# Ledger of designs, part 5: designed miniproteins, single chains, continued (5)

Each design is a single chain, and the fold is of that chain. pLDDT is the mean over its residues in the fold that is shown.

## One batch from the design tools (miniprotein)

Design m16140
Fold by ESMFold2-Fast:
Structure m16140 (fold): chain A 93 residues (1-93)
Amino acid sequence: GTPPLAVSNLTVTGDGTNALVTGTVSGVDAGQTLTVTVSDSNGTELGSGTATVLPDGTFAGTVSGVTVGQTVTVTVTAPDGTSATATATVVPG
């Protein structure tokens, strides 16, 4: 099968209301739109947003409902339905 989507260099920066999710993605072409979903350590969804893959493989998207200091799981889903997950602690921005 095709290798799964991979995400690396994940950073989640929160301002107390919104969070900026940034990272690097492979297995997706530049210009594609990713769905970014953030969940807490109990699997409860906190928020979701979208991000466009840049020519260097980086992405950035904004999610609401995330609190600074939380450990979160970020799920990135490509338009073909392929997904990858990574964890991060939300840091102050």
Scores: mean pLDDT 80

Design m16141
Fold by ESMFold2-Fast:
Structure m16141 (fold): chain A 65 residues (1-65)
Amino acid sequence: MSEEEIEEAEKIASPILKDLLKEKGIKDVEKALEETLKRARELMKEGVSISDAFSEAFRETIEES
């Protein structure tokens, strides 16, 4: 997966993830979003699909917060 594909996926996913983080009661939504995107990027580089990477990263972020 190219860096451009990852960046575009992040741009599309960011508003959705931000709303989901707010729904989960996360106080620092912007920081949580950055951590989610960073983790999703790592997973995608390891061969995880875009949807699975974002889902797993989001779950990890809310569990560690």
Scores: mean pLDDT 80

Design m16142
Fold by ESMFold2-Fast:
Structure m16142 (fold): chain A 74 residues (1-74)
Amino acid sequence: LIDEIEEIILSYIKDPEKRAQARADFEALRAVNAERPLPDEVILSFAKNVARKYLSPEDAEKAIKEIEELIEKH
């Protein structure tokens, strides 16, 4: 789930520095999740924050919709 969410967000980021920052944010999330599994709602909230941090408002809205659909289907 977290890996698929990361790939969705990274697909909207062309800048290598922003891609590295987003990857670092998801590495931190994976470390927390490995210690204690996080509810999907918490993972979604984190993903929304990362999308809004690195993406344009339009791309963030698109990425968030894809992530919400992914979470509903899994």
Scores: mean pLDDT 82

Design m16143
Fold by ESMFold2-Fast:
Structure m16143 (fold): chain A 61 residues (1-61)
Amino acid sequence: DADRQAVVRLATAVMNQDFDTVARLMGQEVADEARKRLEQGEDPSQVASEVAQEYWRRLQE
């Protein structure tokens, strides 16, 4: 399932601070917001989860 693989890749990218991959899959605004949240000390697992949820939400539209 390509979408499941994309979600795993997104979560891994956030956890590894690979914002280029986040930008490629979700756009620069999402990548910039994820970076800002991580810089502010938010839980990386929570940020990764919310980015993955946004990817899934966009697929349903």
Scores: mean pLDDT 83

Design m16144
Fold by ESMFold2-Fast:
Structure m16144 (fold): chain A 69 residues (1-69)
Amino acid sequence: KSVREALESLLAALEEELAKGRDPRPLLLTGAHELQKMGEPELAARLRELALAGDAEGAVRLIRETLAS
């Protein structure tokens, strides 16, 4: 599983949780843990910071910007 595939899956799941009005923090923390295991500790740390701040929109933006590069 590539980092890109992990981010695409996380983005789709995150958008679904937000559309349903659910708390996205558990999903973001799980996604950050997977990214850290895949050798992306800086991206994982940024996602954890956004999760702790409750900034789900910032998380969506970060993932979209990362996928666009």
Scores: mean pLDDT 84

Design m16145
Fold by ESMFold2-Fast:
Structure m16145 (fold): chain A 88 residues (1-88)
Amino acid sequence: KEVEEAKKQVKKLFDDGIKGARESREKVLEVAQKARELAEKSKNPLFQGIFRGLADALERAAEMPDVEEAIRLLTKAGESAMKELDLA
């Protein structure tokens, strides 16, 4: 159940992040902050690492001038996070 809950959170962050990338830098940073908060609240080191990794990717995407490159970065980060959770 904990892994399934983490997967739902990762998918939501990923979906919101991609939507944000097409809208504005500020929206991407809002999603990054949510990922950062999930990392800080998690007591599981694996989940902390995954959420921190997503936050880092979202923060980098927000700095990218090319929306398509930002979406590619976020897609790769989301896929990596889901694979990590599938192994847990």
Scores: mean pLDDT 83

Design m16146
Fold by ESMFold2-Fast:
Structure m16146 (fold): chain A 57 residues (1-57)
Amino acid sequence: PSAEEALAAARAALDAAKDAAEAHRQGVWGVNTAGSVSEEAGREAGRLARERVAALS
C-alpha cells in the first residue's frame, strides 16, 4: 500500500488508542497511574505507527 494509506491507518489506530486511554484515565482520575498509563499507551501506539510507515517508505 501507499505511504499515505499506511499513515491514515496508523492515525486511526493511534486515535482509537488515545480514546481508550482517555476513557481509562477519566475512570481512575486522581491516581498517578492514570496519567502514566495514558501517556505510555499513546507513546507506544505512536512508535508502532511510525515503524509501520517507515517500513513502507
Scores: mean pLDDT 66

Design m16147
Fold by ESMFold2-Fast:
Structure m16147 (fold): chain A 98 residues (1-98)
Amino acid sequence: MEIIFTDKPFEEFKPGDLVFLEVDSINRELVQKLEALEKEKGITIIPYRFKKNVPLVNPFEGAGILLIPENISEEKLKQLIDFITKGKDIKRVVIWKK
C-alpha cells in the first residue's frame, strides 16, 4: 500500500484512493463538498484532526472527524492506517495536511 503525504492541493486522485483530510472543524457545506468530490473521483475521504488525548474505543469527534494523537510518529501513523485499512483492498492512501 502506497502512502502519500501532501500539504498542497492534490488533484491526482485515482478511483479507490483513501484520503485523510486535516480539518479544524466540519460543517454541512464542507460535508456536501467532500461527498461531491467522493462521487466525482470514486474516492473515500476521512476528515481528521490532531488531539492530545484520543479515546481508544471511539476515536471520532462530532460529525465523524477522526482523532489522531498530536505526537504520533510516522511509524505509528502507518500502523494506524494499516489497522483502519485491514481487510480492505486499498492500494493508495493520501494524507492531506492543512
Scores: mean pLDDT 72

Design m16148
Fold by ESMFold2-Fast:
Structure m16148 (fold): chain A 80 residues (1-80)
Amino acid sequence: DKELKRKYAQLYTAGSINLSGADTSRSLADAAREKAKALADDPAKAQEYLDLAAEYEAGARENERAARENFEKAKELEEK
């Protein structure tokens, strides 16, 4: 079925994009935590980078959830 193959491809592509977004957000969170450590003598600035890292981690978790959902939907279509 051409329509099922097309739907599978769309879900797989969406999942892959979400997974790439999660990887980027985790890298940005790591970089923000690194900057916070370098600012040990400026606790206010360090806290701003820690808050930013927490936002990136939340974004990564959301993207990971979306990726899993899209891949599960794609797998269900393939198994039918």
Scores: mean pLDDT 86

Design m16149
Fold by ESMFold2-Fast:
Structure m16149 (fold): chain A 72 residues (1-72)
Amino acid sequence: GPVEQARELAREGAERAKRAKTVEEAIGGVLIAVGGGAQAMILGASPEEAHRAVKEGIDEGMEALDKAYKAD
């Protein structure tokens, strides 16, 4: 359903961030993950489900962003 598609988008964003080799790539992944969470909420997901999806993406993205920033 729409929530599942938004979660998939958030996961893809987090995965992109995790595999980022540059700060720009990491930021791009985080933005996609956040966008997926926002989309879930707009499509009628509960705030709790949207928050969880966004948090999972942000946690992965933050780790990748910190790693990319630290490497450069």
Scores: mean pLDDT 73

Design m16150
Fold by ESMFold2-Fast:
Structure m16150 (fold): chain A 62 residues (1-62)
Amino acid sequence: GIAELLRLPGVDRALAERLVAAGFRTIREVAEASVSDLLRAVPDLPVERAQAIIAAARELVA
């Protein structure tokens, strides 16, 4: 949920709420997502930031 996604660097509450609403409820789900998947959920998110968030999520689930 939101509290779990807030552990990700660069994810604030507003972004966490948007990701959860789009079906990304866990760090694992973010780690398994593509940049395109994240941008479908949050179209105004910069590509570089989406890449950084996914990389951080992958590190946390490893």
Scores: mean pLDDT 84

Design m16151
Fold by ESMFold2-Fast:
Structure m16151 (fold): chain A 94 residues (1-94)
Amino acid sequence: SVEDLPSVTEVINKLKSMSKEEIKNDEELIKFIAYLLYVVDNGKEPEGDIPKEYIEKAKKLIEELDYDPKKISKEIFNLDTEWGIQELKEVVLG
């Protein structure tokens, strides 16, 4: 469920203590990045489960970032910021 996802701060703090092998196998991290990718692309939260295409996109992104916790943390922050800007535009212009 989307409401069961951790906060950006909690995910970034967890990443600071994780090895590359732990990052590779962390299903919650993959799901969280997939959620951010979905909301940025669609301008809304997914209804129910995150689509499999976004889970695969998140896995590829983590692999492209070489399972590096610093690079992954920066990308999470960038995606969260992009979602916040999109949400603000909808409130101001809607």
Scores: mean pLDDT 75

Design m16152
Fold by ESMFold2-Fast:
Structure m16152 (fold): chain A 85 residues (1-85)
Amino acid sequence: SDSLKQQAIKLAQEAIKLAKQGNLKEAQQKLDKAIQLAKQASSDPLQAEIVEGMALLYVGVGRVIGEEEEGIIKAAELVIKFAEE
């Protein structure tokens, strides 16, 4: 639904703000919720799985290479882009 898309975008934007402030734990929690709402709002299950997989890859790679802030930001930007259609 449009309401779920707007909630996903808002949470992803909050995740970016928190990540830039160094609040990585809270940023990750907001991002996880944004991903779940974006999946629920999607009319295309395959696109939803691809977006989730790419977002999780950004976070996972960022964490492993010591760039967790950048990983969360890139994942959140991806969620916003696909939720906006």
Scores: mean pLDDT 85

Design m16153
Fold by ESMFold2-Fast:
Structure m16153 (fold): chain A 108 residues (1-108)
Amino acid sequence: MEPAAVEAASPEEAAAAEKLLELAREYGRRMAAAANDAEAEALRREFLAEAAELLSKALGKEVVIEAPAGEGVRITVKGASPEQAASAAEIVGTALALAEAVAAGRSF
């Protein structure tokens, strides 16, 4: 199995990415078990808020994540280089896609 390791990421960014994937699986399962669409959307917003806090701590910079209905995910990293902003966007995008895929599945 060849790991698609983001070799350019700092250890802190790599650890944050791994933890975000764990959170994505947890929130995806909770969304799949939600009683209604409003509860699922609230869980999606909670996941994005936790992702922003986790990345802000890992990068030492303010991360703002916005995912308006009908739009893609918008990620702003204040005071970051373009490379850090791009890395954060890829990490969040991957984690959100995983959460949505898990939410579209089923829990036993």
Scores: mean pLDDT 73

Design m16154
Fold by ESMFold2-Fast:
Structure m16154 (fold): chain A 110 residues (1-110)
Amino acid sequence: SASTFISAVLSLDVETLESFGLSADDIEEIREAKQKPSLKELAEASLEADVQLGIISIRKVLGLPVSEQEKHTFLLAASKALVLASALSNPEALERVTATLEEGLKILKI
């Protein structure tokens, strides 16, 4: 479920994140973002997550399949944005990123 994925991202639950298709390298990238948070990186990750959500949303509207690569790119960008928003204690960014992630997970049927 979406809540299972979000909880796994925030806790860096490697086993659960790998079950959703994130690699060990992806999870390390998310961990590094959490350990060295910056507003610049939050803005960049949030923008990437929004762009990828746009791509998968258009694919859904057109009846086109979402590739594993597109799914992977979205999950990584949104996960990085989520941990950055949480680490920076920015409630407006956290709410916005959570909504982006929930919508993407709904499209991906997670």
Scores: mean pLDDT 88

Design m16155
Fold by ESMFold2-Fast:
Structure m16155 (fold): chain A 87 residues (1-87)
Amino acid sequence: MSEEELRFLKLMEMIINFVESQPSGEVSVEEALEWALKNNDLSEEEIEELRLLLKTMDSDGDGIIDKEVADVLKEVVDTVKEALSKQ
């Protein structure tokens, strides 16, 4: 797996964990980005990939990421990790 793929999975897990930790079960794209920047030392490349990821997670186009989206992405991440452990 490439360093870019590992970085993308790391960013995805980080956002999933943040959304799941919120009592409301939802966060704005801006809140998720600000939280990630405040609580993690991200490189310029990681920040760019995070912005792209957050746009992708905003399936409704309303600027909100909900727990349902996070749960689906968690299953994807877990599947990719399992596939990598078998190779």
Scores: mean pLDDT 74

Design m16156
Fold by ESMFold2-Fast:
Structure m16156 (fold): chain A 75 residues (1-75)
Amino acid sequence: SGLFNAPDVLDIIREIKELQKEIQRELASKNPDQKKIKELEEKRQQLLELLNRVSPLFQELAAQDAETKELLEEV
């Protein structure tokens, strides 16, 4: 059953970083979509919680990468 597999921690970190960039682009736009921003922020928080719960490697990666360390500090 493919209900849920352990996530690829690097793929999740990459997706979180991409969501952060999308949020910043939307905030900088001439007509920011507040609902879209909230949806992106909620998705980012869900991925951060998932990453922290399912991967002890997250802490090790945070020691090596400044952006990953910032993400770890958010959870």
Scores: mean pLDDT 73

Design m16157
Fold by ESMFold2-Fast:
Order: structure tokens, then C-alpha cells, then sequence
Structure m16157 (fold): chain A 55 residues (1-55)
């Protein structure tokens, strides 16, 4: 679980350098996958995506 969250954080950090539209599209796909496979971290991933979009 923690290793998966750390991997997702690393991927999102790389993606935050893309234009917001591309980041949003990729983040939505990642979030959908996390909701299905790792529901225990979905809220952490959602909060991180929201923080990146707000900055």
C-alpha cells in the first residue's frame, strides 16, 4: 500500500510539469485505476491531484 502510494506520487510529480489539460487527463486515468485496485489510498491520491491543480 505505502509502496504503491509512493509510486503514484512519483508519477504525479513527473506529470505536474505537463500542461494542466494533459495532467488532468492522466490524473483521471490514474485515479480510476487506484479506485479499482487500491481503494485504501484513493483519498490520498485525490487530495494530491487537487493540490497540484490548485498550484
Amino acid sequence: SQSVLDSVKSILELLRKEPKEKFQQSADLILGYVEKEYPEIVEDVRALIEAYLAS
Scores: mean pLDDT 82

Design m16158
Fold by ESMFold2-Fast:
Structure m16158 (fold): chain A 90 residues (1-90)
Amino acid sequence: MEEAEKAKEEAKKIIEEGLKKAKELEAEGDYYAAAQTIAVAGKAAGDILKKVPELAEEGEKTEKELGEKALEFYKEYLEKEKEEEKKKLE
């Protein structure tokens, strides 16, 4: 029980710090770095949760959800690159 609580608290801190950093990078227009930051945070938080057997499914879900969010930032990066390429031709 104490291990599960500690793992959840540690994972939550990693997620909150990762999301905060990603928002700062997004504000700077660095969608690629924002995507990487969230993906790394999701993997780290998921790994911490997976070390506790009763949290293994929660860890997998956390890693997947943050991975999907990282993919959204990566798509924004690709859209921005397409827009910049189009502007260079005008």
Scores: mean pLDDT 81

Design m16159
Fold by ESMFold2-Fast:
Structure m16159 (fold): chain A 58 residues (1-58)
Amino acid sequence: SMEENLERAYNIIKDLLEQGLSREEALKETKKILEQFGIKVTEKQLEEAYKRALKELE
């Protein structure tokens, strides 16, 4: 589902941000990773996933 794909996206973004990547780098890398799994996401979906990741980071 789209919600499952968004959940995967923000989990990947969260991990990349914790590794010290910038927002732009994390979003680009997340898109590449998801495309390798056959998942297409829009820039808006990546931005939403990023916002979710920030809220869940402690």
Scores: mean pLDDT 80

Design m16160
Fold by ESMFold2-Fast:
Structure m16160 (fold): chain A 68 residues (1-68)
Amino acid sequence: MTQEQAKEIEEKLIKLGVSRDVARATGDILLANPDITPEEARSIGKALVQAGFSRKDAEIAEKVLIES
């Protein structure tokens, strides 16, 4: 995955109502791990909620990670 693709995903998440912090974290994760599994995506979603982000934001990020 390119830095430009990660930025596009960040922008899409923001448009879906996800906080900028969660959107940026999701883009960074995809840039580092372009072949992410559905199990890893679920673990990341859980970690986002545990870090204090909303469940809604975590669910949207998880879905985007699985679809990427």
Scores: mean pLDDT 77

Design m16161
Fold by ESMFold2-Fast:
Order: structure tokens, then C-alpha cells, then sequence
Structure m16161 (fold): chain A 79 residues (1-79)
């Protein structure tokens, strides 16, 4: 959606079309009101039934480059 794309672009600080772990964590912290980036990532992993933050990234970061593109980001939020 246009709203998710605008949010993605807001946190994509270098404009490379992907979010690294720090940018994603900042988005989740702000959006979920979590006390820390780590807490936000853990809460998301728990919602998806995943055992760890590493499992979360392994499912969505298929290129293993430490970044998520827009489609992966949307899939993560809709799961």
C-alpha cells in the first residue's frame, strides 16, 4: 500500500531501496511503541511463531545481505 511504501521510504535513510536491521528495528520501535529495537524485533518474531530474531531474518532475508526489500518488509508486517 502507499502508506507502507511511504513508511519504508521514511526509514530507508540511504535511499538504496532496502532496510537494514537497524532501520527495520527503528520502524518497529516507533510503530509498536516498544522500549527498544530488540524488544520490537523479538515481539514480531513471537507473533510469527519464530524462535528467535535470527529465524525472523532467515525467513525474509533470502539474499543473506542483512537487508529487507519492500516486498519482504510488507510480507513481514502482514504475517
Amino acid sequence: SAALQALFNKYDKDGDGVLDGAELAAFLKDTLGAPSAGAALRALAERLGLPSIAALFSRFDKDRDGTLDFDEFVALLNA
Scores: mean pLDDT 70

Design m16162
Fold by ESMFold2-Fast:
Structure m16162 (fold): chain A 91 residues (1-91)
Amino acid sequence: SAEELLEEAEKLLKELKETFERLKEAFKKGDLEAVEEEFKKMQELYKKLKEVAEKLKELGYEEKANKLLLEAGILLGLAGIMLGVAKIVYG
């Protein structure tokens, strides 16, 4: 149902936010391997969120789906910048 897909999307966004917090902690500690691992997890979560968002758009929840994808995309973009910096500084 749309309600179940909305719950799944919110759960994926929450997990993505929690993974980003772990990525930030790894970055502060200079743990490049942990930054890379958490970034890969964020990419996997974002891919799953995109799949759920496409289903939500089909059910008429386009605005909500786009808002979730925008928020997740911003976090993934910031994480990508942090990974790039970590590779230069700690690699």
Scores: mean pLDDT 91

Design m16163
Fold by ESMFold2-Fast:
Structure m16163 (fold): chain A 60 residues (1-60)
Amino acid sequence: MTPEQVREIVRKIAEANNNDEKVLKAIGETLKAAKEYENLEAVIELAKELGLEKVAEELE
């Protein structure tokens, strides 16, 4: 799965959960634990796009 595909799936999950910061952070932390750093970076960029800058900073 490409980082772009992961970003679109995570975007849909975020939309379904009203862009809840806790949901996006949980997904990012799961990717970090799995050492999926390219997919983690895609999620960090999505968080910035959605205005969730604190989530992006906490995942870096």
Scores: mean pLDDT 81

Design m16164
Fold by ESMFold2-Fast:
Structure m16164 (fold): chain A 66 residues (1-66)
Amino acid sequence: NTQKLLNEIKKEYEKGLKELDALGREGVRAIMDAPDADAVAAQFEAEYRKKRNELEKKIKDGLDKA
């Protein structure tokens, strides 16, 4: 069971990192292309922070159960 949980955690972590990387790249591009960079930056920072916190919580909860 522990090995299965660890493998699932690793898979979710790798998936989450790819999603965060894609969001980060899109955010940087959107900010550079935006006429109101500050507003766009705040929006993407909030989304990135939310997704990062969700990923960290999932990994922590998974490890606590393993």
Scores: mean pLDDT 79

Design m16165
Fold by ESMFold2-Fast:
Structure m16165 (fold): chain A 59 residues (1-59)
Amino acid sequence: SAADRLARFKDKALGNKKVRTLDGSEGTVIGQTEDSVYIRFDDGSIKEYAYSDIEEVLP
């Protein structure tokens, strides 16, 4: 659930880790706030996502 994803990711050090979002996009976490992450994508764009929108941390 969204609450389970929020609890799983919001207290983790995700900086410089590659993640996949629920929409299937992949990028690198470049910043975190209490409620969100900033993800840089391969095209150079940076977008803010809620922790609940993270599907998984990639290797």
Scores: mean pLDDT 82

Design m16166
Fold by ESMFold2-Fast:
Structure m16166 (fold): chain A 71 residues (1-71)
Amino acid sequence: DEEKKAKEISELAKEIEELKKKAIENGADPQELEKEVKETERKVLLAVAKGDYDEAIKIAKEAKEKFEKIV
């Protein structure tokens, strides 16, 4: 279900944004975090453009786990 997968990607993006804010509050470099977020967004958009929602979800989940380790 494309809509269900798109919703999951959207929810992961929101969670990553919240984790980014917490990491910055805990002393992480805002510029490095913004660069990581933009690179993740690019990879997710490329996967979605190819119709590979499973790859997009995988990329987003891996980014979320990485950010969780920083906070």
Scores: mean pLDDT 82

Design m16167
Fold by ESMFold2-Fast:
Order: C-alpha cells, then structure tokens, then sequence
Structure m16167 (fold): chain A 61 residues (1-61)
C-alpha cells in the first residue's frame, strides 16, 4: 500500500514523463525526472519505482 507521499511522488513522475514525451528536448523536464528518480532511490522507494511503467527515455545515470 502506497503512502500519500509516495502517491504524490508517482504523480510527479507521471507529469514529468508526459511533459518529456510531448517535448523530448525539454531540459527542465529531463532534470525533474532525473531528480525524482534519484529521490525515490535515496528514500528507498525502489519498489514503487519498479511498478511505474514509463513509456519514455530512461533517467540518465
């Protein structure tokens, strides 16, 4: 079961991915997605990240 904080996190990732899919050259959206991905890993939400199906470019390493 996701916490409200994790749900908000998922919503933010979805928004960033949608923005990036609309404009793949959007550097701000790319940075936001990378930051969110790293935040999820840092907080131990790797299982939450693994449930998200992202049809777009993966976050850069």
Amino acid sequence: TMTPEQQAFVDQITSAVRRLLADPTDQQAQQQLLDLYQQGIAQGWQDVLSTIVIDGPPPAP
Scores: mean pLDDT 71

Design m16168
Fold by ESMFold2-Fast:
Structure m16168 (fold): chain A 70 residues (1-70)
Amino acid sequence: MDDIKKKLEELKKKSTPELQKEIDIQMDILDAFERMIEYLKPYMSEEEYQRLLENFEKTGEEIVKDLEKK
């Protein structure tokens, strides 16, 4: 999450203005999903919460990889 955001910021530094806008949108979407996960945390077991965080991190890594291809 924070690591994914750091990777996106590093990628943004060396990106075109068009790609920078796309990165900003992706970061906003990731922030929204992170907030939703935290909001729903009381309804989850610890194992469910950790699994969801792992899936979120994996999705973030895939987003970074796709943006690096552009």
Scores: mean pLDDT 78

Design m16169
Fold by ESMFold2-Fast:
Structure m16169 (fold): chain A 98 residues (1-98)
Amino acid sequence: GAEEARKAAEEAARLAERAAEGAREGSVEKAAGGAIGAIGSAVTAYLKGKGGESGKKAEEGGLEAAKGGTEAAKLANEEGAEKAREGAEKAREGAEEA
């Protein structure tokens, strides 16, 4: 339920931060790995958050982490890293509110 959605959003945040690190290093492979992981965790947050108001914030945060991680993989630079970091922050906020 909500606890599982919260944990998935937290994991999405961690993986988006990994994508940010890859983008800062100019490593498309590391950034892409983080982005794929963030997407998977965002899907989990969506599935586990479904049907409850408390899970909705975790779901929304996970989606923002997935979006940020994807931008880090696409840009593979400091701009992409910043977008992934912003997505990770939103995922942590969603997890806390869930």
Scores: mean pLDDT 82

Design m16170
Fold by ESMFold2-Fast:
Structure m16170 (fold): chain A 68 residues (1-68)
Amino acid sequence: SEEEIRRRAAEAARLYKAGRVDEAAEIVARLMREYGLSGREVAELLVEAGLSPDEADALVTRAVLLLA
């Protein structure tokens, strides 16, 4: 659901701000894998959740490494 996706993105943003980068990246990787979201789509959700565009891009890049 959209609500679940937004809630998980907000959790990832919170974890990233707390310095828990690996846990945040794992949530982002699951969003991409389970819902078929593109890196751009997830980055937009992360910015909406309070990350800067640069922070969102860095987190998405780390998540993509987990999907390889």
Scores: mean pLDDT 87

Design m16171
Fold by ESMFold2-Fast:
Structure m16171 (fold): chain A 91 residues (1-91)
Amino acid sequence: SELERLRAQLEEARKLLERAKAVLRGHISPDHPEAARLVARLDAVLQEADAVLQAGAAAGRPLEALRRALDIATGGFEAVSREVTALGMAA
């Protein structure tokens, strides 16, 4: 139950990160330094979350890994959202 709930929350966070990437690519030129940097940051957040999940599964700590991955995904999204707002790019 807890494991299923955290998996669902992480999937929602991943979808949110992917939508944020699509918005940044669609509304701002990919060659724009700020947009390209923010997309790369979101990619790094997704990669870090996946790495944590893989390591945790291998170590037999899937619940702990899911919590860490969710924290990484959520924190990364919040950090990028704050920067997008500061740059006047909020939709």
Scores: mean pLDDT 81

Design m16172
Fold by ESMFold2-Fast:
Structure m16172 (fold): chain A 104 residues (1-104)
Amino acid sequence: MLSKDYKAAVGSFILGNTFFYNGNYEEAKDYFELALKYAKKAGNLELQVLSLLGLAAVYKRQGNLDLAQEYLQKAKDIVDKSGSDDLTDILNTYMKLYKLSLNK
């Protein structure tokens, strides 16, 4: 059975993407932050990774490249610690969709 926190994280992530693709980056940021908060409460690593990548995408579009790299690195750290091939695939897929790259 899906928890209330899981449902809130999914809904917030969907709204974050809706605002992001409409160019409403401040609203997108607020919803991705809310998605991350509920994903952490739900203990759902996939939604944590997705929400962190959404925040990285927002900061990149706003020209804050340092914060974009910080949030992208946080997502990668969760993936690396998990040892999950599924989370690695999600990270790589959304990095491509959001046009994110890690600095060397």
Scores: mean pLDDT 88

Design m16173
Fold by ESMFold2-Fast:
Structure m16173 (fold): chain A 129 residues (1-129)
Amino acid sequence: SKKALEYLLLAQSYLLQGKREKAVEYLRKALENSETVDELVLIAHLALQLGDAELLREVARKLRELGDDELAEAALAVARHLERHGGVEDPALREASRLISRRAGEAVKKYSDEFDQILQERAKEAKAL
């Protein structure tokens, strides 16, 4: 939904500012408003960058509900690795992370017009204030 994409842009903005707690808050709001595999993979990609295993587990559950078992298993594999082995790199984590990143890149291209519209609406609101 448009609301999920709006919260995703807010989460990314806070992540770039180093405001981790706000980034997680807005990612959870994006997850609550997510309806598609493409929205969920964007959430998974940011959750991976944040190292948030709980968010990745919730994304995996929703991905499986939508029928994308490959992405669900990738998200769950990353979550389990973060919880049990920390940041130690292994081949399975590397492959799962690459799948999530590739699919997130495809989703960003698909939603480029929607992201541009959201950014324009926010710029217009800021100018009106």
Scores: mean pLDDT 82

Design m16174
Fold by ESMFold2-Fast:
Structure m16174 (fold): chain A 82 residues (1-82)
Amino acid sequence: MGGKAASEAEIQAALDELQAKVDAIAAQAAAGKTPSHKDMLELVSLAFRALSLAESHPDKELRDKAIAEVNALMKRYNDAIS
């Protein structure tokens, strides 16, 4: 049972930040640049932040959707650098 809840807008903002980071890294990889290990750690940190915000929301469906979006973005990043 959660006592503190992030708003849907705050969760969306965190997902948008994560997506922007994935898009930037993917664009650089497409341009022939290899992301550094530090860029990967920053991306993982953003993903965990989005997950923490999602976990605080009382709506199970919204939580599950947000978690799935984080996982999809992390898979997209892995595919881009592989």
Scores: mean pLDDT 79

Design m16175
Fold by ESMFold2-Fast:
Structure m16175 (fold): chain A 82 residues (1-82)
Amino acid sequence: MKTVIIKVNGKEVLKLTSEGEVTIEGNKITIEGENIVAESDGFKSIFNGKITIEVPDDAKITIEGNTITVEANGEDIEIYLE
């Protein structure tokens, strides 16, 4: 199981958890699989398919075990659901 945490200006805005595949290509993070859990401000949803997150080139990406943390400044994060 892998977890992706998105922080904007030090605040956690989105947490994605999946047993599927997570890939990182430059500033693009893709999560693909079944039962992708998305959590934000008390909201929890389960998604099947593909979630793509595009972050600014200067965003800080930290990988520790099964956790990927993305730290961005401002609102230049784009999320695509497929």
Scores: mean pLDDT 78

